# Ledger of designs, part 18: designed miniproteins, single chains, continued (2)

Each design is a single chain, and the fold is of that chain. pLDDT is the mean over its residues in the fold that is shown.

## One batch from the design tools (miniprotein)

Design m4592
Fold by ESMFold2-Fast:
Formats: structure tokens, sequence, C-alpha cells
Structure m4592 (fold): chain A 70 residues (1-70)
């Protein structure tokens, strides 16, 4: 189903992001904040439409940028 595909995409993105955070030695504080945002995205994605999912990804991108800017 669409929801199963979107959930799988979020889980894959989370794994890639965790690998990259480890590679670039991101601080534990920033890593926890990003992991919390990814978990929130995963939960919201379970009932999201494609349009809502695109907005959730845009919001996540902005929040991650803010975390790295701080």
Amino acid sequence: SMHEELVARVEFLKEILEDKMAEFKVSDEKKKKIQELMDELLEKTKNASQEEFDKLLDDLSKKIEEIFAS
C-alpha cells in the first residue's frame, strides 16, 4: 500500500541519516534531536497522504537545517 511504501521510505531515510551522522561525528545532542524528528515523521507518515508526506519532509528538512545552524 502507499502507506507501507511511505513508512519504508522513512525507515530507510532514518538508517541513511544515522549512518551519515556517525560518519561525520555529529554530537550526541544533535543526533538525539534528529532521531526524535525522524521518529515523529515515521509516526505521522502512517496515516499521511502523499501530499501530507511531502509537507512533512519539507518541515523535517527545515528543522534539521536549524539544528545544524545552532
Scores: mean pLDDT 81

Design m4593
Fold by ESMFold2-Fast:
Structure m4593 (fold): chain A 96 residues (1-96)
Amino acid sequence: SEDEQLLREALKLADEAADLLAKGIVSKDREKYAKEAIKLLEEARKLVEESSHPRSKEIAELLRDAAKRAEEGDLRTALALAGAARVQIDDLLHSL
């Protein structure tokens, strides 16, 4: 379905963002990794919001909060929130 394709792409972007956040935590180029991760989190949020699933709003809020925390320099909290969003997207995909 279209919703499944949107959620699969959102999961991929959230996975890529989580990897960048993890690299940023241990890197001298923290700000570079954070900016790249924020872009992917925002793209994932838009895809989740385009899905018609009843739980899309809750997942979009997790992705928005993750991006906000990354913007504030709190990459550890951003990673935890992105991880929570990833789990919820994966759960939705298994329910479709």
Scores: mean pLDDT 87

Design m4594
Fold by ESMFold2-Fast:
Structure m4594 (fold): chain A 95 residues (1-95)
Amino acid sequence: DEARRERARELAERGVEALLEAARAAEAAGEHEVAAALRELAEAARAAVEDGNFEGAALAIRAGAEYALAHSRSPETRELARRALELARELEEVL
């Protein structure tokens, strides 16, 4: 179960990184509201990881990815969001 917790942390941290990369891509594309939403959800996911709340981290990562896929017109942002969504799914399967 300790190995499962370490794997969950790794997946959650990678998901946060994917959301932050998506936020940077959105900012570069002029999608300031999308970028702000992704940074807020990445911060929420990071706080959840620090609290050992990996279910909360998965929810925040998924919410960020789904928001970007619904609202972004940037192909780079959408691709990074799909990566974040895959990481959230893998995190959910480990929990």
Scores: mean pLDDT 90

Design m4595
Fold by ESMFold2-Fast:
Structure m4595 (fold): chain A 63 residues (1-63)
Amino acid sequence: SEAEEAAERANRAAALAAASGDEKQAKIGMDYGRKAGEAMKRGDAEEARRYAELAEQAANLAL
């Protein structure tokens, strides 16, 4: 589903931020990754995508 794909993208971004060594962005990415997963469990694809975009932003700032 779109919500599952968004949650996977958010978790991928969180992992990249964590691997970067930027602790601040790693924490931000992890938080948004978790929120995307929670939105996915509710079937909220729109919120899951929003959190995925925010997690990806954290990864981009870390890299």
Scores: mean pLDDT 84

Design m4596
Fold by ESMFold2-Fast:
Structure m4596 (fold): chain A 66 residues (1-66)
Amino acid sequence: TSPAAAGGALAAASGGDGGGAGASMRQEHYKNGDEEGGYLAGLLGAAGGRAGDSARGIQMAKEGSE
């Protein structure tokens, strides 16, 4: 858990998610997962946290922070 990272990242997720940046990141995650069968997405999420997994963790931290 990283409360400092949650603050900065939740802002990026909130703004980016509504903006083009967020949509782009989400699309890349789906595209990569679909292309590789989603199996790699699971491994990468566990190993370090891809865009999709990272964004999810940030959203969880935001809810806990508020």
Scores: mean pLDDT 46

Design m4597
Fold by ESMFold2-Fast:
Structure m4597 (fold): chain A 80 residues (1-80)
Amino acid sequence: MKAAIQALCARLDLHPTAEQLANLQALLEQAQLRPQPSQEYLAQAVVFCKSQQADKLQMVAFLLQQGADLVAIETALKAA
């Protein structure tokens, strides 16, 4: 089952456009082909994104590009 990204966005109170949602889905599919980065690395990645004034949707996209799964992304964003 997909739409897991829609469920994550709803929990984070994010409202992506159809185009943004399609891009996030493509990034998730690519992330599933890569090794999972450490939770410590993802925490530092969130700090970096905040220093660049990235919004939460941009942070989700960046973490997916790093190979993070949705559970790891939610954990990193809650910790930050």
Scores: mean pLDDT 79

Design m4598
Fold by ESMFold2-Fast:
Structure m4598 (fold): chain A 68 residues (1-68)
Amino acid sequence: SALDEAIARLEELRARLEAAYEATGNRAAKTLALLVDHEIRHLRANPDAVVPESSLDSLEAAADAVLA
């Protein structure tokens, strides 16, 4: 489903941010990973939730900025 795909994208993003924090100590990566983790938990608790593509794109853009 679109929700399962959104959660999978967020889980990948969280893993990348957590790995960056462990490797570099980048606190912005840790903060964003915690925000992504919160969104994953919210979506799992709300199976009827709709995630706009623009919201996923915004989180990915924020991660790219943090990881640059």
Scores: mean pLDDT 86

Design m4599
Fold by ESMFold2-Fast:
Structure m4599 (fold): chain A 94 residues (1-94)
Amino acid sequence: SVKEELKKLVLEIEIIEGIMRILVGLKMPVPEELEKKALETLEKLEKLVETNELTEEQRKEALEAVELLAEAARAAGAEKVAEKAEKLIELLKK
């Protein structure tokens, strides 16, 4: 189900965002494994959005999660994650 897959991806994004914010607070670098997981999760969400018509509510929920991740990634110095998230934000605004 698109709804179930979207909910799982949004939750994964929220968890990654939370971890990145904690790392920023602790002044610790983002592990490569976390950056890789963030990029893989964003890629899965991009494919879901490109292959399926999301409801306005689903699009808004995804947008809010990705916007928070973009902000956390920028604060954490995870440039690749921030750039990927910002590109996906533009896709979600359509």
Scores: mean pLDDT 89

Design m4600
Fold by ESMFold2-Fast:
Structure m4600 (fold): chain A 61 residues (1-61)
Amino acid sequence: SPVDEEVGLLRTIRDHLEGLKAELERKLAEETDPAVKAELEKWIGRVRDGIAGLEAEIAAL
C-alpha cells in the first residue's frame, strides 16, 4: 500500500541518519579543536532533530 511504501522509505532515511549521527559522535569523541567540536555538536543536534521528526511521521501513519 502507499502507506507501507512511505513507512519503508521513512525508516530507510531514519536508519541512514542514525548512521550519520553515530559517525559524527565518534568524530566528536576524538576531536580536540573547540571550534570543530562546536560545529560537530551543532550538526549532531540537527541530525537528532531530523530523526525525531521522522519517528513522529512514522508514528502518525
Scores: mean pLDDT 89

Design m4601
Fold by ESMFold2-Fast:
Parts: sequence; C-alpha cells; structure tokens
Structure m4601 (fold): chain A 74 residues (1-74)
Amino acid sequence: TRDEVTRKIIFAGSNVTMAQIHYYLGDFDTARKLLDEAARLAAEVESRRDLLSPFQRGQLDIIRADIAALRAEL
C-alpha cells in the first residue's frame, strides 16, 4: 500500500543516517549492516515507484545516491 511504501522510505532513510554515523565513528561492520538493510528497503520501494508522489521519488533517489556513495567508502 501507499502507507507501507511511505514507511519503507522513512526506514531506509533512517538506516542510511545511522550507517553514516557508525561509519564516522569507525564502526564499519555496523555501518555495512545498516547500509544493507537500507538498500533492501530502497529496492522494495523502487519496485513500487509508480505509487510514489514526485516528492517521494526525489527522496528515494537521494537515499539510493547516499547508499551508493557510502558503499564505495566501505
């Protein structure tokens, strides 16, 4: 549903933020696990991209870019 997709976007974003914090603290194993969960959630949302508002599509694109950027550092 639209509400389920919205929750997954929020959780994906939260996992990225936590992964970035752990990365800066040197907790690379925790950062990787959080990033993997964020990527899983983002992939599920991407499969339902047609249900997203333009704002939500923008948020998803930012989350995916942040995942790719941090993944390159790990």
Scores: mean pLDDT 87

Design m4602
Fold by ESMFold2-Fast:
Structure m4602 (fold): chain A 82 residues (1-82)
Amino acid sequence: SSFVARETGLVLRGVAEGEASKEMIELAKEILDLVKEKKLPFSVTSFKSLKGESGKLIDDFLASTKLVPYTPSASSNDVVPA
């Protein structure tokens, strides 16, 4: 969902900025692995806000994961504006 993708983006951004805790780094790795295997209904487009950030984890994610079109879910009730 969009709000979960937003939270994920913040975690990955923290990792890229080098201010993330060890737990945030591990969480980011797990999320990236799940997205890479398409176990989460996230598209890489959901993380485009992180483009331009100097982060090896993000670069590795973008290099190894194809851009997949976002698949809308009828079960998503988290349409809350930023």
Scores: mean pLDDT 45

Design m4603
Fold by ESMFold2-Fast:
Structure m4603 (fold): chain A 88 residues (1-88)
Amino acid sequence: GIEKIKERLKTELKLSDELVEELIEAAKIKDLAERARKAYEILKKYPELTVEQVRKMLGLLLRLAREGIEEAKPLAEVAGMMLAHLEG
């Protein structure tokens, strides 16, 4: 579940506890426009979220979602929104 996602984001991508918690909160937002705005705010606050890091995060979250971790799905959507902002 969510604890495995938190562990993998911290161990494999070396994200801070604060960043991981903000990503989880963004993923809880049901409105797509509000979720995208929160994703953009996170990108501005955390410069370690480079294009390469966000691509790795998206790949990890999509793999966890395919393995049956449902909570990874909205987190992968947040990562996808972040990638679109960075590459646009």
Scores: mean pLDDT 87

Design m4604
Fold by ESMFold2-Fast:
Structure m4604 (fold): chain A 95 residues (1-95)
Amino acid sequence: ERLSPAEAAALAARLEAVFEAEIARLKAAGIELSPEEQDILDLARETALRLLRLGLPEAAVETLRWAARLAEEKGLSQAVIDLLRRIAAEVAAAV
């Protein structure tokens, strides 16, 4: 599916807000992210947002799914894995 530039920008803004809210919820719950968890979340967020702004939502979903698999393979916290999987599903449902 092809997104217009306005639709792509709106989806990117929504994804950015969802990432910020989910990370804030983890911090509010007293969950401290390891440096590796923070790096994977930051890389996934920045890459997915850039891909959405370029009108590549399928690539953004693939990036989020890749990041979730990487976190699982590295034995990182379930909270981080579940966060990435939820956001990937939300982006996939929006396109």
Scores: mean pLDDT 83

Design m4605
Fold by ESMFold2-Fast:
Structure m4605 (fold): chain A 100 residues (1-100)
Amino acid sequence: MSLEELVEKIKELLEELKEYVEEHGEKDPEGTAKYIVEKLREMAKELEENGDTRLASILRLLADEIEEALKEGTLTVEKAIKALESAEKQIEREAKRQKE
């Protein structure tokens, strides 16, 4: 898979997870957090196995941030959405760095 295809796949996942948080996060914050953490870790594992360790690290750090916020009782729909949006920007910056 090309870097461009990987970045697009990651961005599609992050957008799907953002929509999932918007639809389910208020009614089931724990289940929603567990679902997005699982999907982020699955993608990070795939990226690491393909040698994309920096992209994988961004997704793992996002998953850890969401899991910690849930554990501490500080996770909100707004915080989860902002974390996902921040991760998307980090993925875009890393992709641009790799092209240089």
Scores: mean pLDDT 84

Design m4606
Fold by ESMFold2-Fast:
Structure m4606 (fold): chain A 62 residues (1-62)
Amino acid sequence: DEKEKLAAENKKAGEEVGRKYAEDLKAQVPGVDVNASQEDASKQGMEELAKKRRAEEEAARE
């Protein structure tokens, strides 16, 4: 069933996105303590990225 596979892949992608977001944040604004809590930063990054992507996708695709 593709649905189950897609759900697992989406979870993995989200985890990777959160990690990259935390790293990118620290690289762009040094001194940010968000990376101190990697788990919290990952969750926040995933939520913000999801919101941004949703708005961008809606604007780009109608």
Scores: mean pLDDT 64

Design m4607
Fold by ESMFold2-Fast:
Structure m4607 (fold): chain A 78 residues (1-78)
Amino acid sequence: SLALASELASSGDLDVLQELLKHADPAVRRAAVVALGLLALGEVKPEIVSLLEQALQDSDPVVRQRAQHILASLEQQR
């Protein structure tokens, strides 16, 4: 949910987000990708880009699509 994504982004803990991208529930992985996107709006760190690139290989098509859209937006800011 957006609420979960906002809470995850508020923590800013990339180690936690990396573990959540491996979670069995695709809803949790979708929230983690959105949280990475929200963090990237503040500062585009290499670690955020790396985690988004990891999400491109996810089994869930929604996770992959969200990661792709976020990465495309970040490239426009460079």
Scores: mean pLDDT 80

Design m4608
Fold by ESMFold2-Fast:
Structure m4608 (fold): chain A 95 residues (1-95)
Amino acid sequence: SNAENLARALLRDPLAGKRLSDLLTPEEAAVLREIAKMSDEEAKEKLEKLAKNLTPANIAAASLYRYVLNLTNGDEILAVKVVKEVARRLLATEE
């Protein structure tokens, strides 16, 4: 799907050859894991709430959502699917 293709592209991210998961705190990883398990509607509501109230625990998820919104020219449906797919793939080894 388009979301899976974009997620794969983002996981080749400019983290200078380091895995994004290696830079996440346990708290940030927990937020992404929660989002990955949600429905698209629940994930959208959660990401919008996180974007309004940034904390150290939610910076990674909120920043990823904002970045993907910009990348998709404001396509909220596609952006949510991409964020969930990135979160799922990023945290696959932590399941």
Scores: mean pLDDT 72

Design m4609
Fold by ESMFold2-Fast:
Structure m4609 (fold): chain A 83 residues (1-83)
Amino acid sequence: TFMEIVKKINDTLKQIGKLIPPEVYERIKESVNRLIDSTEKDPNSMQTITEQFAVSVLLSEASLLVPESDDVMRKLGQNINEL
């Protein structure tokens, strides 16, 4: 269900928060929450597509800054794709 996917996303975000700088974590969390909200309202909207690209960019940037987070960032991307 949608709520089960959101729980998986939040559990993965909690893991990420321990690995990366707080300022980077807050940007990712804000962007992911924006994507969740737009997907719940309209999964096929231009807004949802734009938010999905924004999250992808942030996850890629974080993986480059903290290579040790790459596996968890990839896991977050997989959880988001289930939305």
Scores: mean pLDDT 85

Design m4610
Fold by ESMFold2-Fast:
Structure m4610 (fold): chain A 81 residues (1-81)
Amino acid sequence: SSAVKANEALQQVYKLTQQALEAAKQDPEEGRKLVEQAKKIMDEGVAQSNSFHATLLRRTGQGMVDYALDEVERRQKELEE
């Protein structure tokens, strides 16, 4: 069902973005790749969901992806300085 697919995508996005934040502490490049995987899973979940569940997934999932990407980029800059 649409609800199940959206929820599964959201749980996977959460796990990947948490892994990205942890990986970025030592390797921002690895963190970035994990964020890219999370974004792909979110986009696939949105595409497979009805408009209502897709909207909820986008609101929560995009926020998690954006936060993780910003932190990975901040960490990369710190390590380059």
Scores: mean pLDDT 85

Design m4611
Fold by ESMFold2-Fast:
Structure m4611 (fold): chain A 93 residues (1-93)
Amino acid sequence: MVEVEVTEQSIILTGPDGRRFVITSTSDPSADPLEGIEIEVEEDKAIVTTDTATYTLTADSFTITFKNGEKLVITKDSVTYTSADGTVTVWPA
């Protein structure tokens, strides 16, 4: 089961293994992160939708999809970043 906690400037997602992922919007730092946020929690995943990005937490991965086309995928084995122009960079975890 995943858990979602919202703070002043961030959203904290807790995965089923107890790991925490902290989400902070960087595209519009003047926006209130509590306004315009849609949070959906399912059996095996949590989805947080903001005006700048969509955050998806599953048992196996944490994915951030920015509306400008950037994407970050964090797994047990790697971190993959895709830039807005489609360039992919992979870092071993």
Scores: mean pLDDT 67

Design m4612
Fold by ESMFold2-Fast:
Order: C-alpha cells, then sequence, then structure tokens
Structure m4612 (fold): chain A 73 residues (1-73)
C-alpha cells in the first residue's frame, strides 16, 4: 500500500545518503583531501572537494533519486 511505498522510499533515501558518505571517506583516504558534505532541506546532498587545482562537485536530490530507484523495482 501507500504506507509501504513511503517506508521503502525512506530506506532507499537513507541508503543513498550512506553510500555518498562512504564515497566521501574513500576520497579522503585516497587523496588526503576531506570533501565537504552539505544537506539542504534534508533533500539535496552536495559533495564538493578540490584536488590538484580542480574542483569536483556531486549533487544528488535524495527524494528524486529514491523515486527513480523505486520505479526500477
Amino acid sequence: GAMEREELKKRIRERILRHVEGLARKIEKETGVKPELRLENGRVLTLTFEYKGKRYELRVDLDEAAEEALSLL
């Protein structure tokens, strides 16, 4: 039902967040540079870091990403 879908969406969103946090830790270990993680309105997760004069940014809307993942199940 609708409540089961919302619970699954919350679990997918949390899993995506944990995956990006894990990626940030891996980048820090590999490059020695600690990425900046920002979560805007509990929805938009941004990972930013600068390495060897280049700036890298990954932006993920956790709500949109979870909806997309649900559409594939």
Scores: mean pLDDT 82

Design m4613
Fold by ESMFold2-Fast:
Order: C-alpha cells, then sequence, then structure tokens
Structure m4613 (fold): chain A 63 residues (1-63)
C-alpha cells in the first residue's frame, strides 16, 4: 500500500537526518490516507507507527 510505503520512507529520512525528505514523505502519506477515506485520528496513528507491520495493521483495522 502506497500509504505504508510513504510512512516507511519518512522514517528512513528521519533516521538519516534528511528533514526535507521526511516532511515530503509524511505529507504524501497523509494525502494517501485521506484519499483512502481514513479519519484524522487513524492518520496520526499511522504516522506514529514504528514499523511497516504496525502501519499495515492500523490501516487494515481502520477499514
Amino acid sequence: MELVEEVMRAKEAKERGDVPSFVAHELRAVSAAIEAGLDKETVKRIMEAESREEAEKIVEEAK
């Protein structure tokens, strides 16, 4: 899922200190979540996910 992929890319950018890439991927993840019809609370939980598996679980449970 594109949403999960963007969250993972944001985490990777943050780990390497690439703030502009982090912000860009975070914005794309939020956009993808809104397109998928997820509520704002679910979007926040996905952005705070520590792993791809956790992010995918949050998305699946929010459907």
Scores: mean pLDDT 76

Design m4614
Fold by ESMFold2-Fast:
Structure m4614 (fold): chain A 72 residues (1-72)
Amino acid sequence: GAAEDEKRAEAGLLTARGLARELGGSEPVGERVTVEGDNILAEVWGASGLIGYAAVKDGVSHQGVGETAPTV
């Protein structure tokens, strides 16, 4: 339901924010969360592009720092 989707989106965003703060080195200027059924993508963007992401796609967790995030 919507409350579960909000909780999942917030958890993903917290992970992406953590990666951006620890490893990105740039100040965040934007955030985006996409929820597609069981798939989630949370992105944190700096002035020069993507800093960090956290995603669940097809039951597999992905996270990283830098230029590209998976599509959901």
Scores: mean pLDDT 72

Design m4615
Fold by ESMFold2-Fast:
Structure m4615 (fold): chain A 84 residues (1-84)
Amino acid sequence: SSEIEKIRSIPIEELSDEELLKLAEENFKRVKAAADAQPTREQRQLYYRLLIHELEEIKSKVKDEKVKEKIEEMIREARELLTQ
């Protein structure tokens, strides 16, 4: 998406809550696809650890509590995938 490419070019501190949520959703989708393509559990776990770190950083910049809750749910899902 041309929109997500623009979001990635903007400093995270300058992103709106809506753009931060979109960034989180796209990062989750991209990293899950990359992780699922990995041949070993160790390589998949590395991708999910990096995703959790990225999602925590995005969450720290969010002001709206409902958007934070949505990102926290993504973090929880990534942590569950990490244990597989």
Scores: mean pLDDT 85

Design m4616
Fold by ESMFold2-Fast:
Structure m4616 (fold): chain A 67 residues (1-67)
Amino acid sequence: AAEAARERLVEEIRRILEEAGFEVVRIEYDPEAGAFRLEFRTPEGERVELEVASPEELRRALEELRR
């Protein structure tokens, strides 16, 4: 049950990054941190690493990156 929820969260995170035009390099769930470790490249070619606990947190982080 929890595994299926985690899989759906990973899929949602990937969609958020791809919709933003980012190249997804890596998405990993860290159970010790209770968070997802993300590595992606911006359309400008910049490499970004983020740790987020949820898709909502990722959406907020991406809004901060826009300006």
Scores: mean pLDDT 78

Design m4617
Fold by ESMFold2-Fast:
Structure m4617 (fold): chain A 99 residues (1-99)
Amino acid sequence: MADRFVAALERADAALARGKAVVEEGEELAKIDPSAKPFYEAFKARLDAYAAQLENAKKLASLSSTGLDALRELEALIDALEADIDAAEAWIAERKKAL
């Protein structure tokens, strides 16, 4: 369990860093393509919500010896965040190709 929890923490940190990079790329893209602004602002709002949910899920997974269910919830949040990041990266890449 400990190794799995540590792996989840590392994945969460990596995903949040990727999400921050996507917001920064979206901000730069919006200087050229103003239609990117509502996209990256919506993504940033979701990223902020994921960050808050991940902090709560980390606490639940760390506080309980019944942590397997809490760990699964943490992993599911990370999976959802990674999928949202992948979609956002793909959207930015397609918009950059159209420029």
Scores: mean pLDDT 85

Design m4618
Fold by ESMFold2-Fast:
Structure m4618 (fold): chain A 74 residues (1-74)
Amino acid sequence: MTRDESIKEARKEGLSDEKIFRSVLAAIADKLGISVEEVLENLTEEEFRKLLKEMGFSDEQIDWLLKVLEEYRK
């Protein structure tokens, strides 16, 4: 029921889902002191969820980001 429009707002500003996703990955990489490549290769779904929750993302935003991560890893 949380209508989080942050992602919709970014899309309206011409930011693609991939661009938004990459920005989130960069923030996680910075927080952990590792590369974006290492985040994509080594970070599990459980670790990713914990980090996003710690960073203040909603459950709905986390679910969307995990879906994008799964598609990227395919």
Scores: mean pLDDT 70

Design m4619
Fold by ESMFold2-Fast:
Structure m4619 (fold): chain A 66 residues (1-66)
Amino acid sequence: SMEERARKLGEIFRKMIAGEISKEEAIKGLVEAGMSRKTAEEVVELIMEKKDYEAAERLVVRALLR
């Protein structure tokens, strides 16, 4: 469901920001949520390395539009 997908995405983002998840686990979770691996890798880099949450949000919205 969309609600389940949103909840899982939120949990992955929370864990990335908190440093509670590895890059590979985060990429896997984002791919399972419907992102391409390339986009998932970019999102993970923006959040975990660059701390650019605005750019990450914009990319997620663009990649996972209805």
Scores: mean pLDDT 81

Design m4620
Fold by ESMFold2-Fast:
Structure m4620 (fold): chain A 98 residues (1-98)
Amino acid sequence: MSKEEVLKLLAEIEKEIEELHEKRPLSLSEIAELLREAADKYADHPLVSRILRLRAKILEGDLSALEELADLHEQLNGKIPEEEREANIKEAREGLLE
């Protein structure tokens, strides 16, 4: 699977979850479960499966997964300066604590 195909698949999974949330508000736990189900469905695509599982962990309050998720996003979108990476992780962590 190409980098573009991985990003497209992740976007499609996010869109399906957003469409479900628009029909009925989903709890963070329900969204995390949908992400795990998607990860199991795409277990033969290890990068996609790993990203989905990390997103589920973050939604369940395991913020230690943010660093690994940032590493995987750098693999898909290209390397960013370490200072920007640390700032992005901090902003994501602070946003989830609100």
Scores: mean pLDDT 73

Design m4621
Fold by ESMFold2-Fast:
Formats: structure tokens, C-alpha cells, sequence
Structure m4621 (fold): chain A 80 residues (1-80)
């Protein structure tokens, strides 16, 4: 794996851990929990695609987009 892809995968792991903690803190907010779960699933699916073909720049772009979406949901969780 290229260093850039390795760093992106490490960032994804950090975001998923943050999402698990946010889900625990906001367990009474079913809408937010559903959005966190969906965003985490998208990141996990995109990461698997990148791991299957690390040279596929389209897959990497989708992975970056999924991480950005998860970061957005996490920022929303902080405001609640």
C-alpha cells in the first residue's frame, strides 16, 4: 500500500472509533444513531474496495468522500 493510502486507512479507523463513542453518548437519539451507523458502514465498504484494488483512484476518491460524510455527521453529533 502507498503511504497515502495507509494514512487514509489509519484516519478511517480513527473516525470509526470516534463514531462508536458518539453513538454511545447519543444512544437516545435514534435519528443520529442511524446516520452514524450508515456513515460508518459506507466508510467500511469503501475501505474494503480500496484494499481490494489500492491503485484504483476512483475507489480511493469514493473512500475520501465517505470519510468526509462521516466527519460531517460527527460534527452534527457535537452540536447536539
Amino acid sequence: LSPAVQKALERARELIEEAREARRRHSDDSDLVARLDAAVRRVEEAAEEVLRDPENYIALFRFQAAMTELETVLRLAERR
Scores: mean pLDDT 84

Design m4622
Fold by ESMFold2-Fast:
Structure m4622 (fold): chain A 74 residues (1-74)
Amino acid sequence: AAPLPKKGDEAIVLDVGPFFVTLLFPSTGIVVERLPLSFAKKEVLDKLLRKAGEKGTLIKDGSEVPFIKRAAEA
């Protein structure tokens, strides 16, 4: 098994539903599928999505948007 992703690791968001998100961590090759938004607090995740960086890729409803997830507040 690959090591767990660390807080601050770059993540590519593969899918964003109303309650779930799927993340890919390219450095480790780990895909976290259907991560509940409650794990990242919906409000925090929404703010992160609005402040998308140039690095990483967000796939939302079949569209790709550059995004870096730098850490959700635990």
Scores: mean pLDDT 48

Design m4623
Fold by ESMFold2-Fast:
Structure m4623 (fold): chain A 73 residues (1-73)
Amino acid sequence: SEKLEAALRAVLAGDLSVLAELPLAEANAIYDFLRGVSLEEALAEMRKRGFSEETIKEYERYYNELLAIAARR
């Protein structure tokens, strides 16, 4: 989404404060993506830590959107 792409661009420009304004799943997806944490690794860790399946599903959706954005470059 354009909103997710705008948030990613802001973080890449050094504005980490945008992460505090985002939903938890979206903020964590951006943070993990930029750290080079794989989707598989992140999902395994979230399940191990007892995150809800709904939160995990939202995280996966945002992470896949980030992969699609990155693939355009």
Scores: mean pLDDT 81

Design m4624
Fold by ESMFold2-Fast:
Structure m4624 (fold): chain A 91 residues (1-91)
Amino acid sequence: SMEEVLEKIKKLIEELRKLRENGGPASEIQKILDEIKELLEKYNLVPEVVDYLEKEADDELLSMIEALRKEGYSVEATVLLIEAHTSPKQV
Protein backbone atom coordinates (compact mmCIF):
# COMPACT_ATOMS: atom_id res chain seq x y z
CA SER A 1 0.00 0.00 0.00
CA MET A 2 1.02 3.66 -0.30
CA GLU A 3 1.08 3.90 3.51
CA GLU A 4 3.58 1.00 3.67
CA VAL A 5 5.83 2.71 1.10
CA LEU A 6 5.69 6.00 3.03
CA GLU A 7 6.65 4.15 6.25
CA LYS A 8 9.54 2.50 4.38
CA ILE A 9 10.79 5.94 3.22
CA LYS A 10 10.55 7.26 6.81
CA LYS A 11 12.58 4.26 8.05
CA LEU A 12 15.18 4.82 5.31
CA ILE A 13 15.47 8.48 6.39
CA GLU A 14 16.08 7.37 10.01
CA GLU A 15 18.63 4.75 8.86
CA LEU A 16 20.36 7.48 6.84
CA ARG A 17 20.51 9.77 9.89
CA LYS A 18 22.02 7.01 12.07
CA LEU A 19 24.49 5.98 9.37
CA ARG A 20 25.66 9.60 8.94
CA GLU A 21 25.91 10.10 12.74
CA ASN A 22 28.15 6.99 12.94
CA GLY A 23 30.38 8.10 10.05
CA GLY A 24 29.17 5.31 7.80
CA PRO A 25 30.69 4.80 4.34
CA ALA A 26 29.64 7.17 1.53
CA SER A 27 28.67 4.15 -0.63
CA GLU A 28 26.03 3.01 1.91
CA ILE A 29 24.75 6.57 2.33
CA GLN A 30 24.37 6.85 -1.46
CA LYS A 31 22.53 3.48 -1.64
CA ILE A 32 19.92 4.71 0.86
CA LEU A 33 19.54 8.05 -0.96
CA ASP A 34 19.14 6.22 -4.30
CA GLU A 35 16.47 3.92 -2.82
CA ILE A 36 14.56 6.90 -1.39
CA LYS A 37 14.76 8.66 -4.78
CA GLU A 38 13.42 5.58 -6.61
CA LEU A 39 10.50 5.21 -4.16
CA LEU A 40 9.64 8.93 -4.41
CA GLU A 41 9.60 8.75 -8.23
CA LYS A 42 7.68 5.45 -8.46
CA TYR A 43 4.93 6.30 -5.95
CA ASN A 44 4.62 10.12 -6.29
CA LEU A 45 5.16 10.56 -2.53
CA VAL A 46 7.05 13.89 -2.65
CA PRO A 47 4.35 15.97 -0.86
CA GLU A 48 3.90 13.35 1.89
CA VAL A 49 7.66 13.08 2.54
CA VAL A 50 8.03 16.88 2.59
CA ASP A 51 5.15 17.11 5.11
CA TYR A 52 6.98 14.54 7.27
CA LEU A 53 10.23 16.56 7.13
CA GLU A 54 8.39 19.83 7.89
CA LYS A 55 6.98 18.49 11.20
CA GLU A 56 10.52 18.14 12.66
CA ALA A 57 12.27 20.90 10.70
CA ASP A 58 14.24 23.79 12.17
CA ASP A 59 13.75 27.37 10.88
CA GLU A 60 16.42 26.98 8.15
CA LEU A 61 14.93 23.76 6.76
CA LEU A 62 11.40 25.25 7.03
CA SER A 63 12.59 28.20 4.89
CA MET A 64 13.93 25.77 2.25
CA ILE A 65 10.65 23.82 2.28
CA GLU A 66 8.59 27.03 1.87
CA ALA A 67 10.74 28.17 -1.09
CA LEU A 68 10.40 24.78 -2.82
CA ARG A 69 6.60 24.67 -2.27
CA LYS A 70 6.28 27.99 -4.13
CA GLU A 71 8.31 26.63 -7.09
CA GLY A 72 6.93 23.07 -7.04
CA TYR A 73 8.76 20.08 -5.60
CA SER A 74 11.08 17.89 -7.65
CA VAL A 75 12.35 14.49 -6.50
CA GLU A 76 15.90 15.90 -6.68
CA ALA A 77 14.99 18.86 -4.42
CA THR A 78 13.29 16.48 -1.96
CA VAL A 79 16.45 14.32 -1.77
CA LEU A 80 18.45 17.49 -0.99
CA LEU A 81 15.98 18.30 1.82
CA ILE A 82 16.46 14.77 3.20
CA GLU A 83 20.25 15.23 3.07
CA ALA A 84 19.93 18.54 4.96
CA HIS A 85 17.50 17.00 7.50
CA THR A 86 19.84 14.04 8.20
CA SER A 87 23.07 16.09 8.40
CA PRO A 88 25.03 14.96 11.46
CA LYS A 89 25.41 17.21 14.49
CA GLN A 90 28.88 17.58 15.97
CA VAL A 91 29.20 15.26 19.00
Scores: mean pLDDT 80

Design m4625
Fold by ESMFold2-Fast:
Structure m4625 (fold): chain A 67 residues (1-67)
Amino acid sequence: MKLIEMELVAKISDEAAEAAKKAALEAGAESVEIEKLEDGNTKITVKVKEELAEKVSKAIHEALENA
């Protein structure tokens, strides 16, 4: 199975970023990294198996909507 890297950049709180990380890991992501950028945005980098990418992406967006 191939791992792919997905990246999301958004202006979100630390709590929202942590919720997104937890949701991604629970949905099957192999790893999630959170970076604070100089412009005030937060970058979330996710490594996931190709066949789980859609599920993980949806979980991240739902977590951000609920935070």
Scores: mean pLDDT 81

Design m4626
Fold by ESMFold2-Fast:
Structure m4626 (fold): chain A 71 residues (1-71)
Amino acid sequence: SVAEVEKIDEDVKNKKDVVDDEELRELKKEFEELGVPESWLNDIDEIIKNKIPISKAALERIREIALKYKE
């Protein structure tokens, strides 16, 4: 099932303690759905392109900030 596959991927990502490109692309999609400014989308693209390491804690913090755009 999809949930079982996602669990395996999440376990692998947790062991690496760094967000991968797939997780960053999902973050960008979430930002597009929330209607964040284009500058935020451009920043995510730059992070992916330049392979800037983002921790899972930093990713969660960024998501929390982005939710403020959804009223």
Scores: mean pLDDT 68

Design m4627
Fold by ESMFold2-Fast:
Structure m4627 (fold): chain A 79 residues (1-79)
Amino acid sequence: MSLLEKAKKILEEILRLGKEYLEALAKNDQKRRDEILKQIGELQKELDEILAKMSEEEREKVREELAKVYAELIALLEA
């Protein structure tokens, strides 16, 4: 598996967990929110380690995918 493929899988997991976090917020589930934040933190650390090993071209592709993840989460917040 390439570093780019690993980074994309981490971003997919972060998006999934971000959506679950928003659902836990709506349900006022503090325990679930804390569990999700811990998992997201671990995934962010893994992503940072992968990005440090990537070429500039690959990092740009990951930044573009990350921007899409943030855009989806912002749209769900409807702010």
Scores: mean pLDDT 81

